# Designed miniproteins, single chains, continued (2): the designs that were tried, part 53

Each design is a single chain, and the fold is of that chain. pLDDT is the mean over its residues in the fold that is shown.

## One batch from the design tools (miniprotein)

Design m5930
Fold by ESMFold2-Fast:
Structure m5930 (fold): chain A 60 residues (1-60)
Amino acid sequence: MIEIDPEASDLEQLIQALKLVNDYLKGKISKEEFEAALEKLRPSVRAFAEVVLDIIENGK
């Protein structure tokens, strides 16, 4: 299971968010596990992860 430390620094949570995006894109984790892990991140970090995923999926 992916464990997110809610007391981690913003930078540490951003690194975890990027790892989650990468693992999801590689099919290593399910969409449900990805969404559950994002919910454990601070709202600003979660928004960043969602933007990064959107850019990767819809970016040109």
Scores: mean pLDDT 75

Design m5931
Fold by ESMFold2-Fast:
Structure m5931 (fold): chain A 67 residues (1-67)
Amino acid sequence: PKKFSDEEIELAKKAVELLEKNAPKSKIAEELAKIFKVPKEEVEKLSREALEAGLELLVKAIEIQQQ
């Protein structure tokens, strides 16, 4: 299991806020790309549904780590 840094946790929170505000996929992909340390363009190739599912799993993993 991946251990998340404080910076990665803040990026995940920002991505959740962007998703809740129906922000463009490109903005959500930018924050997720920073967490996974991959190019934004690669993350943008994923569907919005896949990005949403990935973010939901990421948030759950962070919750488990903080217990």
Scores: mean pLDDT 76

Design m5932
Fold by ESMFold2-Fast:
Structure m5932 (fold): chain A 80 residues (1-80)
Amino acid sequence: SLLNDYLEQVAEEKDAYCALTDDNLIIVASNVDESLIGKKIIEFVNYCKEQGASYYDIESVEIDGEKYILVSVKKSDLKN
């Protein structure tokens, strides 16, 4: 819930495809496909590459005292 709420807010603000991972690069939240939850970040990267992504923004974030990695691709940068 908390992680999903955080990701939805960030994804809307950035107008981006986003995935949030733990320190093992396992997806804990995403706004592109719920089937990606529990998979490695490479699955999200491959999804975005199919949408035309060539650049990824990678940030370390803290949510409720825990560290996560946020990977984002702006929708405006995608070639459809």
Scores: mean pLDDT 82

Design m5933
Fold by ESMFold2-Fast:
Structure m5933 (fold): chain A 58 residues (1-58)
Amino acid sequence: RLVELTGLSEEQAEAILAVVGEEQLERPDFAELVRRALEATDGDVRLAAGLLRLDYES
Protein backbone atom coordinates (compact mmCIF):
# COMPACT_ATOMS: atom_id res chain seq x y z
CA ARG A 1 0.00 0.00 0.00
CA LEU A 2 1.09 3.60 -0.58
CA VAL A 3 1.04 4.31 3.16
CA GLU A 4 3.52 1.49 3.86
CA LEU A 5 5.80 2.38 0.92
CA THR A 6 6.04 6.15 1.56
CA GLY A 7 5.57 6.50 5.35
CA LEU A 8 2.58 8.82 4.87
CA SER A 9 -0.55 8.64 7.01
CA GLU A 10 -3.57 6.94 5.43
CA GLU A 11 -5.34 10.32 5.08
CA GLN A 12 -2.31 11.91 3.37
CA ALA A 13 -2.04 8.96 0.97
CA GLU A 14 -5.77 9.26 0.18
CA ALA A 15 -5.32 13.00 -0.50
CA ILE A 16 -2.57 12.28 -3.04
CA LEU A 17 -4.63 9.54 -4.72
CA ALA A 18 -7.65 11.86 -4.91
CA VAL A 19 -5.54 14.27 -6.99
CA VAL A 20 -3.63 11.83 -9.24
CA GLY A 21 -6.10 8.93 -9.40
CA GLU A 22 -6.01 5.41 -7.95
CA GLU A 23 -4.99 3.91 -11.31
CA GLN A 24 -1.49 5.27 -10.62
CA LEU A 25 -1.09 2.58 -7.93
CA GLU A 26 -0.61 0.12 -10.81
CA ARG A 27 2.63 1.90 -11.82
CA PRO A 28 5.68 0.08 -10.39
CA ASP A 29 7.46 3.42 -9.81
CA PHE A 30 4.52 5.27 -8.24
CA ALA A 31 5.79 5.04 -4.64
CA GLU A 32 9.19 6.31 -5.79
CA LEU A 33 7.55 9.22 -7.65
CA VAL A 34 5.61 10.10 -4.49
CA ARG A 35 8.80 10.05 -2.41
CA ARG A 36 10.59 12.30 -4.94
CA ALA A 37 7.68 14.77 -5.00
CA LEU A 38 7.67 14.91 -1.19
CA GLU A 39 11.44 15.49 -1.18
CA ALA A 40 11.05 18.33 -3.72
CA THR A 41 8.27 19.98 -1.66
CA ASP A 42 9.91 19.45 1.78
CA GLY A 43 7.11 17.10 2.82
CA ASP A 44 4.16 19.25 1.72
CA VAL A 45 1.60 16.62 0.69
CA ARG A 46 -0.63 19.11 -1.15
CA LEU A 47 2.23 20.49 -3.27
CA ALA A 48 3.58 16.98 -3.85
CA ALA A 49 0.18 15.89 -5.20
CA GLY A 50 0.19 18.90 -7.52
CA LEU A 51 3.67 18.03 -8.83
CA LEU A 52 2.61 14.43 -9.46
CA ARG A 53 -0.43 15.59 -11.45
CA LEU A 54 1.74 17.95 -13.55
CA ASP A 55 4.15 15.07 -14.26
CA TYR A 56 1.29 12.98 -15.70
CA GLU A 57 -0.61 15.78 -17.48
CA SER A 58 2.23 17.95 -18.81
Scores: mean pLDDT 70

Design m5934
Fold by ESMFold2-Fast:
Formats: structure tokens, sequence, C-alpha cells
Structure m5934 (fold): chain A 58 residues (1-58)
């Protein structure tokens, strides 16, 4: 279904963003403030994913 495809794409996006965050934090390439901004962005995407997943279950 289109909704399931959207969930799969968003899940993959969140996974890639989390991997990027972990790498950037490890390498020290971003400031703490920049890392906090990225983490909030990822958190917002995770919340969107959870909401869409609940819609698939209903």
Amino acid sequence: SPLQEQVQRLEEQVRRLQELYDRLKREGLLSDDELDQLERFISNKQKQLEQLQKQLEE
C-alpha cells in the first residue's frame, strides 16, 4: 500500500540520519548545538514514523 511504502521510506531515512549523527558525533565535525539540532530533527522524523505506523495498524 502507499502508506506502507511511505513508512518503509521514512524508516530508512531515520536509520540513515541516525547513522550520520553517530558518525558526525564520533568524528567531532559538528558543535554540540549542531548535534542537538540534528537530534531534534531525527526525533521529529521518528515521531512522524510512529504516527504513520499506528495508522497502518488501525
Scores: mean pLDDT 84

Design m5935
Fold by ESMFold2-Fast:
Structure m5935 (fold): chain A 76 residues (1-76)
Amino acid sequence: SAALDHAAALLQRVADELAPDFAALDPAAREEVLRRLQALADEVHAMAEAGASIEEIEAFIRRRTAEIRAEIARLA
């Protein structure tokens, strides 16, 4: 679907943006961040399956990404 394709591209961009900060974390912190990113991907997939709009999915990804960035800053 267009929503899933858009979400996949946006999630990849988020992963690329977080990569330098992620690389600076200890292994346990990296595992926690990876779990959060996997949960984000799963939630986005469920939203798309439920018929959420591209705008709703984008807003959700932005909000959750901000939370993940805050967690990375807390763990660093």
Scores: mean pLDDT 81

Design m5936
Fold by ESMFold2-Fast:
Structure m5936 (fold): chain A 59 residues (1-59)
Amino acid sequence: EEKELREKIRELEREIEELLKQAADHAENGDSEATRTLVARIAELKRELEELKERLEKL
């Protein structure tokens, strides 16, 4: 269980980093709609990451 949570946390962290790079690229190109969508997705993933960390802390 703890090992599975730690693996999911690492996967989410990698996905967030990738999306942040994409958001930066779209922002540089002036793609406001794409940037906004990516920022919203990143916020959702960060919230999931915090929830997983909380679950890990309770173990």
Scores: mean pLDDT 82

Design m5937
Fold by ESMFold2-Fast:
Structure m5937 (fold): chain A 83 residues (1-83)
Amino acid sequence: MEEEVKKLLELAEELKKLGLEEHAKFLEEAAKKKLSIKEAIKELAKKEKDPALRDNLLALANAPETETIPEALLSVLKALENL
């Protein structure tokens, strides 16, 4: 849990560097709520209006490999810039 909170904050910093400030704030709020990375992704999916991006987020939340989820999440969120 604490390790995942640290990873959420690290992801938020990477999103800020990419100019995705709204998504960075969402991850910072998820970290404040002490959500796991998978829980944060599920909450993000609930707010997502694009069905394809929502499905991609839900797939990441259900993925068995937690170590690759941060990189995959960044890729999915970058796709939101084109909407």
Scores: mean pLDDT 69

Design m5938
Fold by ESMFold2-Fast:
Structure m5938 (fold): chain A 95 residues (1-95)
Amino acid sequence: KEEAIKHLKLALFLLRKALEYLENGDVDTAIEYLERAIEHVRKALEIYDHPKIRQALELLEKALELVKQGKYDEAISLIRQAIDLVEEAIKEIEK
């Protein structure tokens, strides 16, 4: 539980950094932050199986593929949706 929350909070920091770099046109740096965020969401899911964590992971994996295809607006939308899901998962787990 506590370890899953730590991974999710780190993922939120990394996702916000990915959005910042993607919006500023630094795609390579954004990909690095996004891949690191995906690994932390995956670790959280392995520790604590939560439907919102699973959905966030699926959206982030799709977002990474979209970034690699140059579909940045679509990727940004999915990353923002994943951030909301991760924030809600943290709230539900901390209750």
Scores: mean pLDDT 88

Design m5940
Fold by ESMFold2-Fast:
Structure m5940 (fold): chain A 89 residues (1-89)
Amino acid sequence: MAEVPFKVEVELVIDGKTEKIVYEGRSREEAMEELVKLMEKAGVLPSGIEELRAWLEASDDSDITGEMVKSIIKSIANAAKERAAKAAA
C-alpha cells in the first residue's frame, strides 16, 4: 500500500495539564484513532468524537492541519464545559 504523507499536531488540556500529540509518518486511520483515544481520555462526548471523525473522512490528507483539528476539538471541549457548568449551577 502506498504511504500517504500525513501529519497532525494538536494540544489539549486534560485535568489542567497541556498535553500535545504529534502524528507523523503514520496512516490516516492510525492518526484518527489516536485523536479519538485522546478525546475519550479528555471526557469528550461521543457526538463530538463522531463530528471530528466525519470531518477527517471528508478531508484530503494533504489538507488536514493541526490547527483545523485543534479548532474542532476546542469547539467540542467548549460544549462539554458548558454542559458541566449547567449541571453545577
Scores: mean pLDDT 57

Design m5941
Fold by ESMFold2-Fast:
Structure m5941 (fold): chain A 66 residues (1-66)
Amino acid sequence: MLTDAEVLAGVAALYLAIGNWAFEKGDFEGSLKLYEKALEYARQAGDEELVRQAEENIKKVRDALA
């Protein structure tokens, strides 16, 4: 059985995966929105590793948009 935190972490991981797919195809605006959602859910889950991954990917997208 999944805990509420595990469900939120799973949602965050899904947003990271979809965001990575969008980034790889050059959809930087779409990937940014997806990574921001991943960060929201990762923070709610208290999953420090997912928070770190989302923040790194957000920075990467912002660098690509600049």
Scores: mean pLDDT 85

Design m5942
Fold by ESMFold2-Fast:
Structure m5942 (fold): chain A 71 residues (1-71)
Amino acid sequence: AAREVRERAIVKLLQKGGDEIHDALMAGDLAGAKEVVQRAAEEIKPEMSPEERAALDAITAGFVAALDAAA
């Protein structure tokens, strides 16, 4: 289902870039956090199903929007 696909996309993103995203956020580097999120998403995207890629794109857009709102 859509929720399970979304949860898997979040887990894969956090496994790939979670530590770097956390470190950037703790340093107050919102621009760096956005770059890590976008890079990690692109690096995992080719190994994902079309449904997982669509969920990843939505999640990545949400993260970027939240970081832009915090800046």
Scores: mean pLDDT 81

Design m5943
Fold by ESMFold2-Fast:
Structure m5943 (fold): chain A 89 residues (1-89)
Amino acid sequence: MEEARELVREAIEAAKEMIEAAKKGDVLKTIGYALRAIGLILEAERLAPDDEVVRKASDLVMKAIQYAMKGDFEKAEELLKEAEKLLES
């Protein structure tokens, strides 16, 4: 269980790096960090399919990536902060 939650925390950090790269217009780094975050989320969900916290936090990270891809960095950062709060519980 903790291993899956740690993967979600790593995905949040990758998503934060994605947002910073996107703000700088670094397309290749943005894609690289997005793929890392997505891969970490998929692995977390595979390891803990019934963990409600993992599921909810993963959904928020995926939504944050989508908003960042649209250029809505404020919404993306808000969603990542919400995901972090879920993992503290």
Scores: mean pLDDT 87

Design m5944
Fold by ESMFold2-Fast:
Order: C-alpha cells, then sequence, then structure tokens
Structure m5944 (fold): chain A 98 residues (1-98)
C-alpha cells in the first residue's frame, strides 16, 4: 500500500528529527564546560544532518562514527546510548522503505 508506506516514511522522518534534537540537547549539556568536546559534537552532528539529507544509509554511517567518537571521548552515557539506538532503528526502518 503506497499511501501506508508514505505515511510510515513521514512518521519515521519526524521521529528521527525529534530524536536528533534530543540528542543535540543532551550532548550540549554534557560538553557545557569543555570547548574541545563541544566543537567536536557540533562537527559530528553537522555531518549527521548533511548525511541524513542525502539518505538513511549515509546517516547510519555518520551515526556510527559519532557513537565511536563519543565512546573515545568518554561521554557515551546510558541516555545517549538509548537515543542512538532509537535513531539507528528508525533509520534502518526508513532504509527498508527506500
Amino acid sequence: DPSAIEQRRRELQQKIGKLFLELASKLSELAKDNSEISRGINEKLGKFVRDWLKGPELALKSLEELEKWLKEKGIYTPEIKEILEELKRALEELLKLS
């Protein structure tokens, strides 16, 4: 059903947008007192947005790069992990609809 697929695609895109804003907000709080980490977050989030506009496959790759970087910087909290896992699931479902 094309109309059902279009509706699901819109719902996934809206969910991804909401989760991205939540991720950006939480990462900004975690990096509040560290200008180096804050700059890196802005660069990684900017790359994710650019890749997301190109498609879910590139967005998934940039999200994996962000996750690895967050682990290396020691700011990969349980809350951040949960948001990233939800973003990955939404992007994977969106990719299956493409």
Scores: mean pLDDT 88

Design m5945
Fold by ESMFold2-Fast:
Structure m5945 (fold): chain A 64 residues (1-64)
Amino acid sequence: IDEKEVAEAMAYIFVGLGNILASKGDTEGAVEAYEKGLEYAKKNGVSEEVIKELEEKLKEAKAA
């Protein structure tokens, strides 16, 4: 198993968690999930595409 593939899957789990929390109206929880996902993604060398998605989702959650 490639460590980067595992890290990318974990980053997507944070995206999913943030999306679920946002859909329930938990804006604070969604922001925390996306922020933790971004920290994890940057620390573990996850692809820029996933990092950009997390940044966009975080910006959207903060604007809500």
Scores: mean pLDDT 80

Design m5946
Fold by ESMFold2-Fast:
Structure m5946 (fold): chain A 60 residues (1-60)
Amino acid sequence: MKGLYKATKDVKADGPAVLSFKKGDLLEVLEEYPDGNAVVKNLKTGEVGLVGKDYLEEVK
């Protein structure tokens, strides 16, 4: 599901290539993996990293 999503809670990065974000941050999904992770860009910081899909809520 490529597109614009909102973070559902605060997350701190716990490894390389993992993205930190706050609840309500806008995240653009760039690529999805079948393991339940996605590569996303945080539109607030410009950072790109891995996020679990369970932390994402689709926006308009």
Scores: mean pLDDT 74

Design m5947
Fold by ESMFold2-Fast:
Structure m5947 (fold): chain A 63 residues (1-63)
Amino acid sequence: KDEEISKIALELYNKYKDKIPREKLSEVIRKAVLEARDKGYSVEEIKKMLEDALNKAIEELKK
């Protein structure tokens, strides 16, 4: 599970690195992964949570 979470985090980091500043991207991913892991979410739920958090960060940057 932890290895799968790390792979998802890295994949999303690479996907969003051109859309979100590096420091904010790393912070959003780290915060979401820690929160979801502590709550016992499934790998699929963690991926959705990360994607939702990253999309929210993009919308915040547009304002």
Scores: mean pLDDT 76

Design m5948
Fold by ESMFold2-Fast:
Structure m5948 (fold): chain A 78 residues (1-78)
Amino acid sequence: MEEAIKKLQELLKEAKELLVKYMELDPSISQEEIEEAEKRMDGLIEKSKSFSKEEAEKAIEVLEREIEELKKLVKEKE
């Protein structure tokens, strides 16, 4: 049980870092919008602590796919 939630939190932190990096590559995005996105991700990381094992496992599957998409978007912007 603890392993699934721990993995989910690690993936959410990776997604936060990638999202911030992606937003920083776009000069039309303000620093305030980046800070708002970080705040939203921090809230989601906190909420993940109360997830069930089934919810955590489902979130991991979705998040792994979304992280792969974000990595592609960051690479295309660079």
Scores: mean pLDDT 80

Design m5949
Fold by ESMFold2-Fast:
Structure m5949 (fold): chain A 84 residues (1-84)
Amino acid sequence: MSEEERERLWGETVVALVEMKAAIALNIARQGASPEQIQADIADLKAWGERALEELKDHPELAERVRSIVDDAIAQLQAYLAQQ
């Protein structure tokens, strides 16, 4: 496996981890998480997104996928927070 292929596979793994983190946070919110838990999950997702973007700085297409996933998840979490 080339270094380029290894870096791409690692980037795909980073995206998958962010997708899983977002899905967990949204599932917890749907099950009636407290406002404090939702706020903590929003902060955690922002931190995970920033780390992922740093890892993906040389892969703009994967970085855009991470931004989309994080932004969508945060918007949904903020909507749950606003309903409480």
Scores: mean pLDDT 85

Design m5950
Fold by ESMFold2-Fast:
Structure m5950 (fold): chain A 60 residues (1-60)
Amino acid sequence: GPAEEKGRKIAENLLAALETAKATGDQVILDLARKEFEEAKPELSEEQQKEIEEALKEAE
């Protein structure tokens, strides 16, 4: 449904931003992705949250 599609899009966008941060070492992209993740947590499944948390660790 619409909420599920919204969560998937948010997760995909966050994972893409974190891949860019990891590849470039850009701290600004990393910090923005962390902020967006915290704000978006209620829209994300538990599995999506875990994937993003692991991506955040890899981008540090």
Scores: mean pLDDT 81

Design m5951
Fold by ESMFold2-Fast:
Structure m5951 (fold): chain A 57 residues (1-57)
Amino acid sequence: DKIAELAAEVSRLLQEHPEDTERIRELIKEIQRLNLKHMGLPEEEVKAPLPVPPEPA
């Protein structure tokens, strides 16, 4: 239900303001958090241990 609500907002923004990619991206992140919780993954920490470092800097 919460995921559906966020998805509806994303759809609305794409229809009304497709240029506001930042807001759309933020909503997608929230949807991902909820999906992870339902899948049985930790919602606080969603980082996988990669064999390669993130950035060289």
Scores: mean pLDDT 68

Design m5953
Fold by ESMFold2-Fast:
Parts: sequence; C-alpha cells; structure tokens
Structure m5953 (fold): chain A 74 residues (1-74)
Amino acid sequence: SMEERLQKKLEERLKNSSEEELKASRAVAESLRLIGDAIDEAIRRSKEEGIPLSEALEELAKEANKKSLEILKK
C-alpha cells in the first residue's frame, strides 16, 4: 500500500541521515582523540627530556610527517 511505501521511505531516510551523522561524529571524535594523545605524549616527553612543551610538540609533528611519508612508500 501507499502508506507502507511512505513509512519505508521515511525509515530509510532517517536511518541514512543517522548513519552519516554517526560517521561524521566518529571522524571528529577520532581526530580529537589523536590530538589529545599527541598532547599527552608531548607533555610526557617534555617532562622526561626536560625540554619545553613547544619543542616536544615540534618533534612529534616531525615524527608524524616522517611516518606519513613511510606509509606512502609502503
């Protein structure tokens, strides 16, 4: 019936919107976690090596760039 068709279309639309929103939310959450992990690592390195936090962050950025290049080579 027409009612069943309309109900199905509404359910599919809501489901697709929720899936896209969940995917976008997960991507943002993952990016924030990576940033948090990088900050925590920079703080740890700063304390362990006795270097300024800014220097530790620069070292981590250089390491991240190097790893990105290595991944592209593999």
Scores: mean pLDDT 73

Design m5954
Fold by ESMFold2-Fast:
Order: sequence, then structure tokens, then C-alpha cells
Structure m5954 (fold): chain A 59 residues (1-59)
Amino acid sequence: SMSEEEKEVAREIAEKLREIGDAIDAGIAAGREARAAGASDEEARAAFRAGLLAGGGVA
């Protein structure tokens, strides 16, 4: 079994991975919205990147 300190580190890692997942979901949503609006592949990739940064709290 893991120590309490190891469990705390694992919890922190899990939280960071969840935040990364949320940022990726935001990027995917932005890219889909751009494509639905008739954006090119390049524009959709730019929208994905912008959504990813916004979802990660760095926009």
C-alpha cells in the first residue's frame, strides 16, 4: 500500500491530468465550432489551439 505522502502526490498528479483533460476538451469544442461555421482546416486548428489555452487558464 502507498504511504499518505505518496497518496497526496498521486492526488496532485490526478488533479493536473484532469485540468489537462478539461483544456483538451475546450480545444476540441472550439475546433468543432469553427468547422461547423465553415472554417478551413488551418482555421479550425487555430481555434483548437485558442480553446486549449483558454481551457488551461492561460488565454
Scores: mean pLDDT 80

Design m5955
Fold by ESMFold2-Fast:
Structure m5955 (fold): chain A 67 residues (1-67)
Amino acid sequence: REKLLLVYARTRELALEVGRELKKRYPDATVIPVAGMSREEAEALAKELEKLTGMEVEIVDAEEYVP
């Protein structure tokens, strides 16, 4: 039921902005904004977080996010 949303962006400001919007839309989700990370790095981190937490992890590209 609860999922973890990993929000990645080239800039910290964009990651935080999209992270705040996602937290408003999905208040029960855990939202983790990360900056300076590529899609491949975000995918690797998401796999590790799924293994460590047992939660469903969804990757969100902040630059592709449309509110």
Scores: mean pLDDT 78

Design m5957
Fold by ESMFold2-Fast:
Structure m5957 (fold): chain A 87 residues (1-87)
Amino acid sequence: MLAEIFERARETVLRESGGAASEEAARIAAGVAVNIATSGDISLERAKTILRRVLRERGESEESIEAAVAALPAATRTAEAALAEAA
């Protein structure tokens, strides 16, 4: 269940970024999206700040970082929809 939600969010990041986000950036962004969808405690702006920091610390390019951050709202909506389907 949770792994399927994560995979859908990851696919959304890659699709929305048009390939500009790396596989690793998409994986990390998907994890952030799932955490937002499941917890509800973190704002999207706070999540974007955390995502930028994590990706930069991992040596991702600015293009990859910006693409993953831009795709985060769509990935979060995908995770929320998948959670609703599972309920």
Scores: mean pLDDT 84

Design m5958
Fold by ESMFold2-Fast:
Structure m5958 (fold): chain A 86 residues (1-86)
Amino acid sequence: MSEEEKKKILRAIALALRAIGLQIDAERLKKNPKAAEYAEEAKRLAEEALRLAMEALRTGDERLLERAEELLRKAEEYLAKAKTLL
């Protein structure tokens, strides 16, 4: 395995772990009706990001890693909005 392949694998794993963490936070916030809509969207985006990160692990496609990062940023924005409503 090359150093570049190792870096892609580690990046994909890091994104997957971040996505799982956001899903856990979003699931907790969904219990509050005021935050539920934003938390549900954050969870949906984080679930899609996890799927893309796992596909990137399988294929090595860096474009999937970039898309996963974009979705995680959006998920974090929605989660921040959900937290502000508490």
Scores: mean pLDDT 86

Design m5959
Fold by ESMFold2-Fast:
Structure m5959 (fold): chain A 57 residues (1-57)
Amino acid sequence: GPAELERVRRQIAEALKLTGVSLLVALHELEELLASTTDPEIRALLREAIAQLRAKL
């Protein structure tokens, strides 16, 4: 729902600020969230975010 979408957006925004080991932990959490969600809008956001974060490694 909208509250879940806003929480995911905040989690992605915080992850984008991270580097090193903290970034790796955040990436793992986002990948686990992607594996557990069926919401297509949330899945699209997570896939884009994971790709951007992996590009920083």
Scores: mean pLDDT 84

Design m5960
Fold by ESMFold2-Fast:
Structure m5960 (fold): chain A 90 residues (1-90)
Amino acid sequence: DEDARAEEEFERLREEYRPDAEALAERLRAEYGLSDEEVEAAVEAYAATAAIRDLAERRGLDAVAASLGAVLDAFRGPPDVALAALEAAR
């Protein structure tokens, strides 16, 4: 099942990027005073976006990878900018 394989690879990459997402969320908490709920949401959003970007890059989908890369770069800034970028990318 091709769909099952894609979902399995996505979940594996999401898990792989989770520590990076947690480190970023801790920095944003320290700088912007994010709540526990906002930190959890940021971790899940970053990890999912990073996993999809990695999958797109591995499959040669350069335009998709570049778009998601811009969203990931926004996560290094203020949370409102990151959320706006994520909304624009959907």
Scores: mean pLDDT 73

Design m5961
Fold by ESMFold2-Fast:
Formats: C-alpha cells, structure tokens, sequence
Structure m5961 (fold): chain A 66 residues (1-66)
C-alpha cells in the first residue's frame, strides 16, 4: 500500500532507525497509537480512519525486526 510506505517514511524521519522506532512503538498504549495515527493523518491530509489500519500494519512489520 502506498500509504503504508508513506507512514513508514514519516516514522523513520522522526525516529531514526527502524529498530529504534519498533522499540518505541511496542511500548505505546492503544490511546497513544490512536493519537499517533491522528498526528500522521493531519500531516498527510487523510482521515484518521484511513491511517489507523496502515499504521497498525507498519507497527506489525517493524515488530518483526525485534
């Protein structure tokens, strides 16, 4: 998905390495994940509902690196 790749690029720009981002994301609550999705949605001009599932896919992919 183009949106999955775009979200991954945003997170890499903010967090440095994929491993560092994966470690930070693993410790986020469901509320914090929703807030992160809202922040990303506002940056890219998409709806929260359209960003939440792609963000969860990115988190799952990055967790496989740990």
Amino acid sequence: SPLVNYIKKILLALGGSEEEIAKKLKNLTKVEIRNLAEFIANIIGEKLSDVLVPLLVVIEELQKLL
Scores: mean pLDDT 80

Design m5962
Fold by ESMFold2-Fast:
Structure m5962 (fold): chain A 60 residues (1-60)
Amino acid sequence: MLLSEEQKENIREALLKQSVDNVEVIAAVLRSLARRTGDEFTRQTLEIVEEVLEELKAKE
C-alpha cells in the first residue's frame, strides 16, 4: 500500500506552494495519525511532508 511516484510528486508540488506554517500543521496532523494508526500510506505521506518542511526551512 505504497504511494505511486506520480502521487508523491503531486503531494510535493502542492506542499511547496503552501506556507511553512501550513506545512508544519499538516506535518503535525499526519504525525499524530501515523502514531495512532501505523498506516504505511500515512507514514509515506508524512515522510514527504517532513521532507518539504525541512526544504522550506533550509532554503537559503
Scores: mean pLDDT 77

Design m5963
Fold by ESMFold2-Fast:
Structure m5963 (fold): chain A 62 residues (1-62)
Amino acid sequence: SREELLAAAGEAAGVSPSTIEAAVIGRNEEAAQRVAVALGLPPDASLEEAILAVLRAVQERL
């Protein structure tokens, strides 16, 4: 389910599922920056780069 995917993404990124939802679904730039930093991306990483990093982290953990 969506909730299970958000929970898995949150665990993979080290952030809350609500932060993943805000970044990926809400397209929230501030939430995307928190996810990017948690995944080891540069602080200036784009929203698209943060979303792709989340997708990769989820794919590799599944």
Scores: mean pLDDT 74

Design m5964
Fold by ESMFold2-Fast:
Structure m5964 (fold): chain A 63 residues (1-63)
Amino acid sequence: MEYTLAAPGLRGGREPSAETRERLAKAVEVAKKGIEAGLDSAKIGEAVRKALEEGKSAEEILK
């Protein structure tokens, strides 16, 4: 049985908007491209962060 006070994040957000999902999809593509390119996890994390902040494509972020 879960504690009522210990359910953070489970209901913290509504269904993502179309814009939010589009941004997340770009971030996922950036992560996949980074892994394929053999980048370090830290580099991949930075690229994903830039994709989420700037909404740029994997090609632009990983150049």
Scores: mean pLDDT 67

Design m5965
Fold by ESMFold2-Fast:
Structure m5965 (fold): chain A 66 residues (1-66)
Amino acid sequence: SVEEARKAIEQAREALEKGDVPAARKYLGDAVNAAQKMADEGKVEEAKRIFAEVSELAQRLAELTP
């Protein structure tokens, strides 16, 4: 659902702020799974927005890892 995806994004942001890389990876994965389900349900525009946010956070995560 949209709510599940947004919650996962929020948790990923909090994990990144704390430097908790494993938690950030987990929550980004949760957000991707939720976005895929949203796309399957026809919520394509909402899913695209979640995927864009995931991509931005994943890039930030990559910059924090050696």
Scores: mean pLDDT 81

Design m5966
Fold by ESMFold2-Fast:
Structure m5966 (fold): chain A 61 residues (1-61)
Amino acid sequence: MSTVARAVAHALRGIAYELEGNYEEAAKSYREMADFAEQSGDTELAKKYREKAEELERKAS
Protein backbone atom coordinates (compact mmCIF):
# COMPACT_ATOMS: atom_id res chain seq x y z
CA MET A 1 0.00 0.00 0.00
CA SER A 2 3.06 1.97 -0.36
CA THR A 3 4.00 4.67 2.10
CA VAL A 4 7.38 4.20 0.36
CA ALA A 5 5.97 5.03 -3.09
CA ARG A 6 4.25 8.12 -1.69
CA ALA A 7 7.47 9.26 0.01
CA VAL A 8 9.42 8.75 -3.24
CA ALA A 9 6.84 10.76 -5.18
CA HIS A 10 7.15 13.67 -2.74
CA ALA A 11 10.96 13.47 -2.92
CA LEU A 12 10.91 13.65 -6.72
CA ARG A 13 8.50 16.61 -6.66
CA GLY A 14 10.66 18.40 -4.09
CA ILE A 15 13.75 17.96 -6.25
CA ALA A 16 11.87 19.08 -9.38
CA TYR A 17 10.54 22.23 -7.69
CA GLU A 18 13.99 23.02 -6.28
CA LEU A 19 15.53 22.61 -9.75
CA GLU A 20 13.06 25.10 -11.27
CA GLY A 21 13.58 27.56 -8.39
CA ASN A 22 10.15 27.06 -6.83
CA TYR A 23 11.50 26.89 -3.29
CA GLU A 24 8.12 27.33 -1.55
CA GLU A 25 6.64 24.21 -3.19
CA ALA A 26 9.91 22.33 -2.70
CA ALA A 27 9.83 23.14 1.03
CA LYS A 28 6.23 21.88 1.29
CA SER A 29 7.22 18.58 -0.33
CA TYR A 30 10.10 18.10 2.12
CA ARG A 31 7.84 18.90 5.09
CA GLU A 32 5.41 16.20 3.92
CA MET A 33 8.32 13.74 3.65
CA ALA A 34 9.35 14.65 7.21
CA ASP A 35 5.82 13.88 8.42
CA PHE A 36 5.89 10.46 6.73
CA ALA A 37 9.31 9.65 8.20
CA GLU A 38 8.09 10.60 11.68
CA GLN A 39 4.96 8.44 11.31
CA SER A 40 7.28 5.54 10.35
CA GLY A 41 9.37 6.10 13.51
CA ASP A 42 12.41 7.37 11.61
CA THR A 43 13.01 10.51 13.66
CA GLU A 44 16.53 11.02 12.25
CA LEU A 45 15.26 11.11 8.65
CA ALA A 46 12.35 13.36 9.69
CA LYS A 47 14.81 15.85 11.21
CA LYS A 48 16.92 15.81 8.04
CA TYR A 49 13.90 16.60 5.84
CA ARG A 50 12.73 19.39 8.18
CA GLU A 51 16.17 21.00 8.00
CA LYS A 52 16.09 20.78 4.20
CA ALA A 53 12.63 22.41 4.14
CA GLU A 54 13.87 25.26 6.36
CA GLU A 55 16.83 25.87 4.02
CA LEU A 56 14.48 26.06 1.04
CA GLU A 57 12.14 28.44 2.90
CA ARG A 58 15.09 30.77 3.58
CA LYS A 59 15.90 30.77 -0.15
CA ALA A 60 12.26 31.54 -0.98
CA SER A 61 12.13 34.57 1.32
Scores: mean pLDDT 76

Design m5967
Fold by ESMFold2-Fast:
Structure m5967 (fold): chain A 79 residues (1-79)
Amino acid sequence: SDAEAEKLFEEGKELLRKATEAFKAGDYETAIELAEKAIELFEKALSLATDPQLKLRIEYAIKEAKELIEEAKKKLEEE
């Protein structure tokens, strides 16, 4: 259901927010782990979503999380 999808989406956004905080703190490994967990929740949300606008928002969040993982990995390669 969309209600269940929205709940998972909100949980994923909270993890992505924490991942961004970890990234800003220089904790790139934690940022990657939290962003990967956010993607798992976003993928579950996407599988339950029926509203096209909700699907687009979830897909955008997955893209943001993947970009954060790429940036964090680059930072780890610099160290």
Scores: mean pLDDT 89

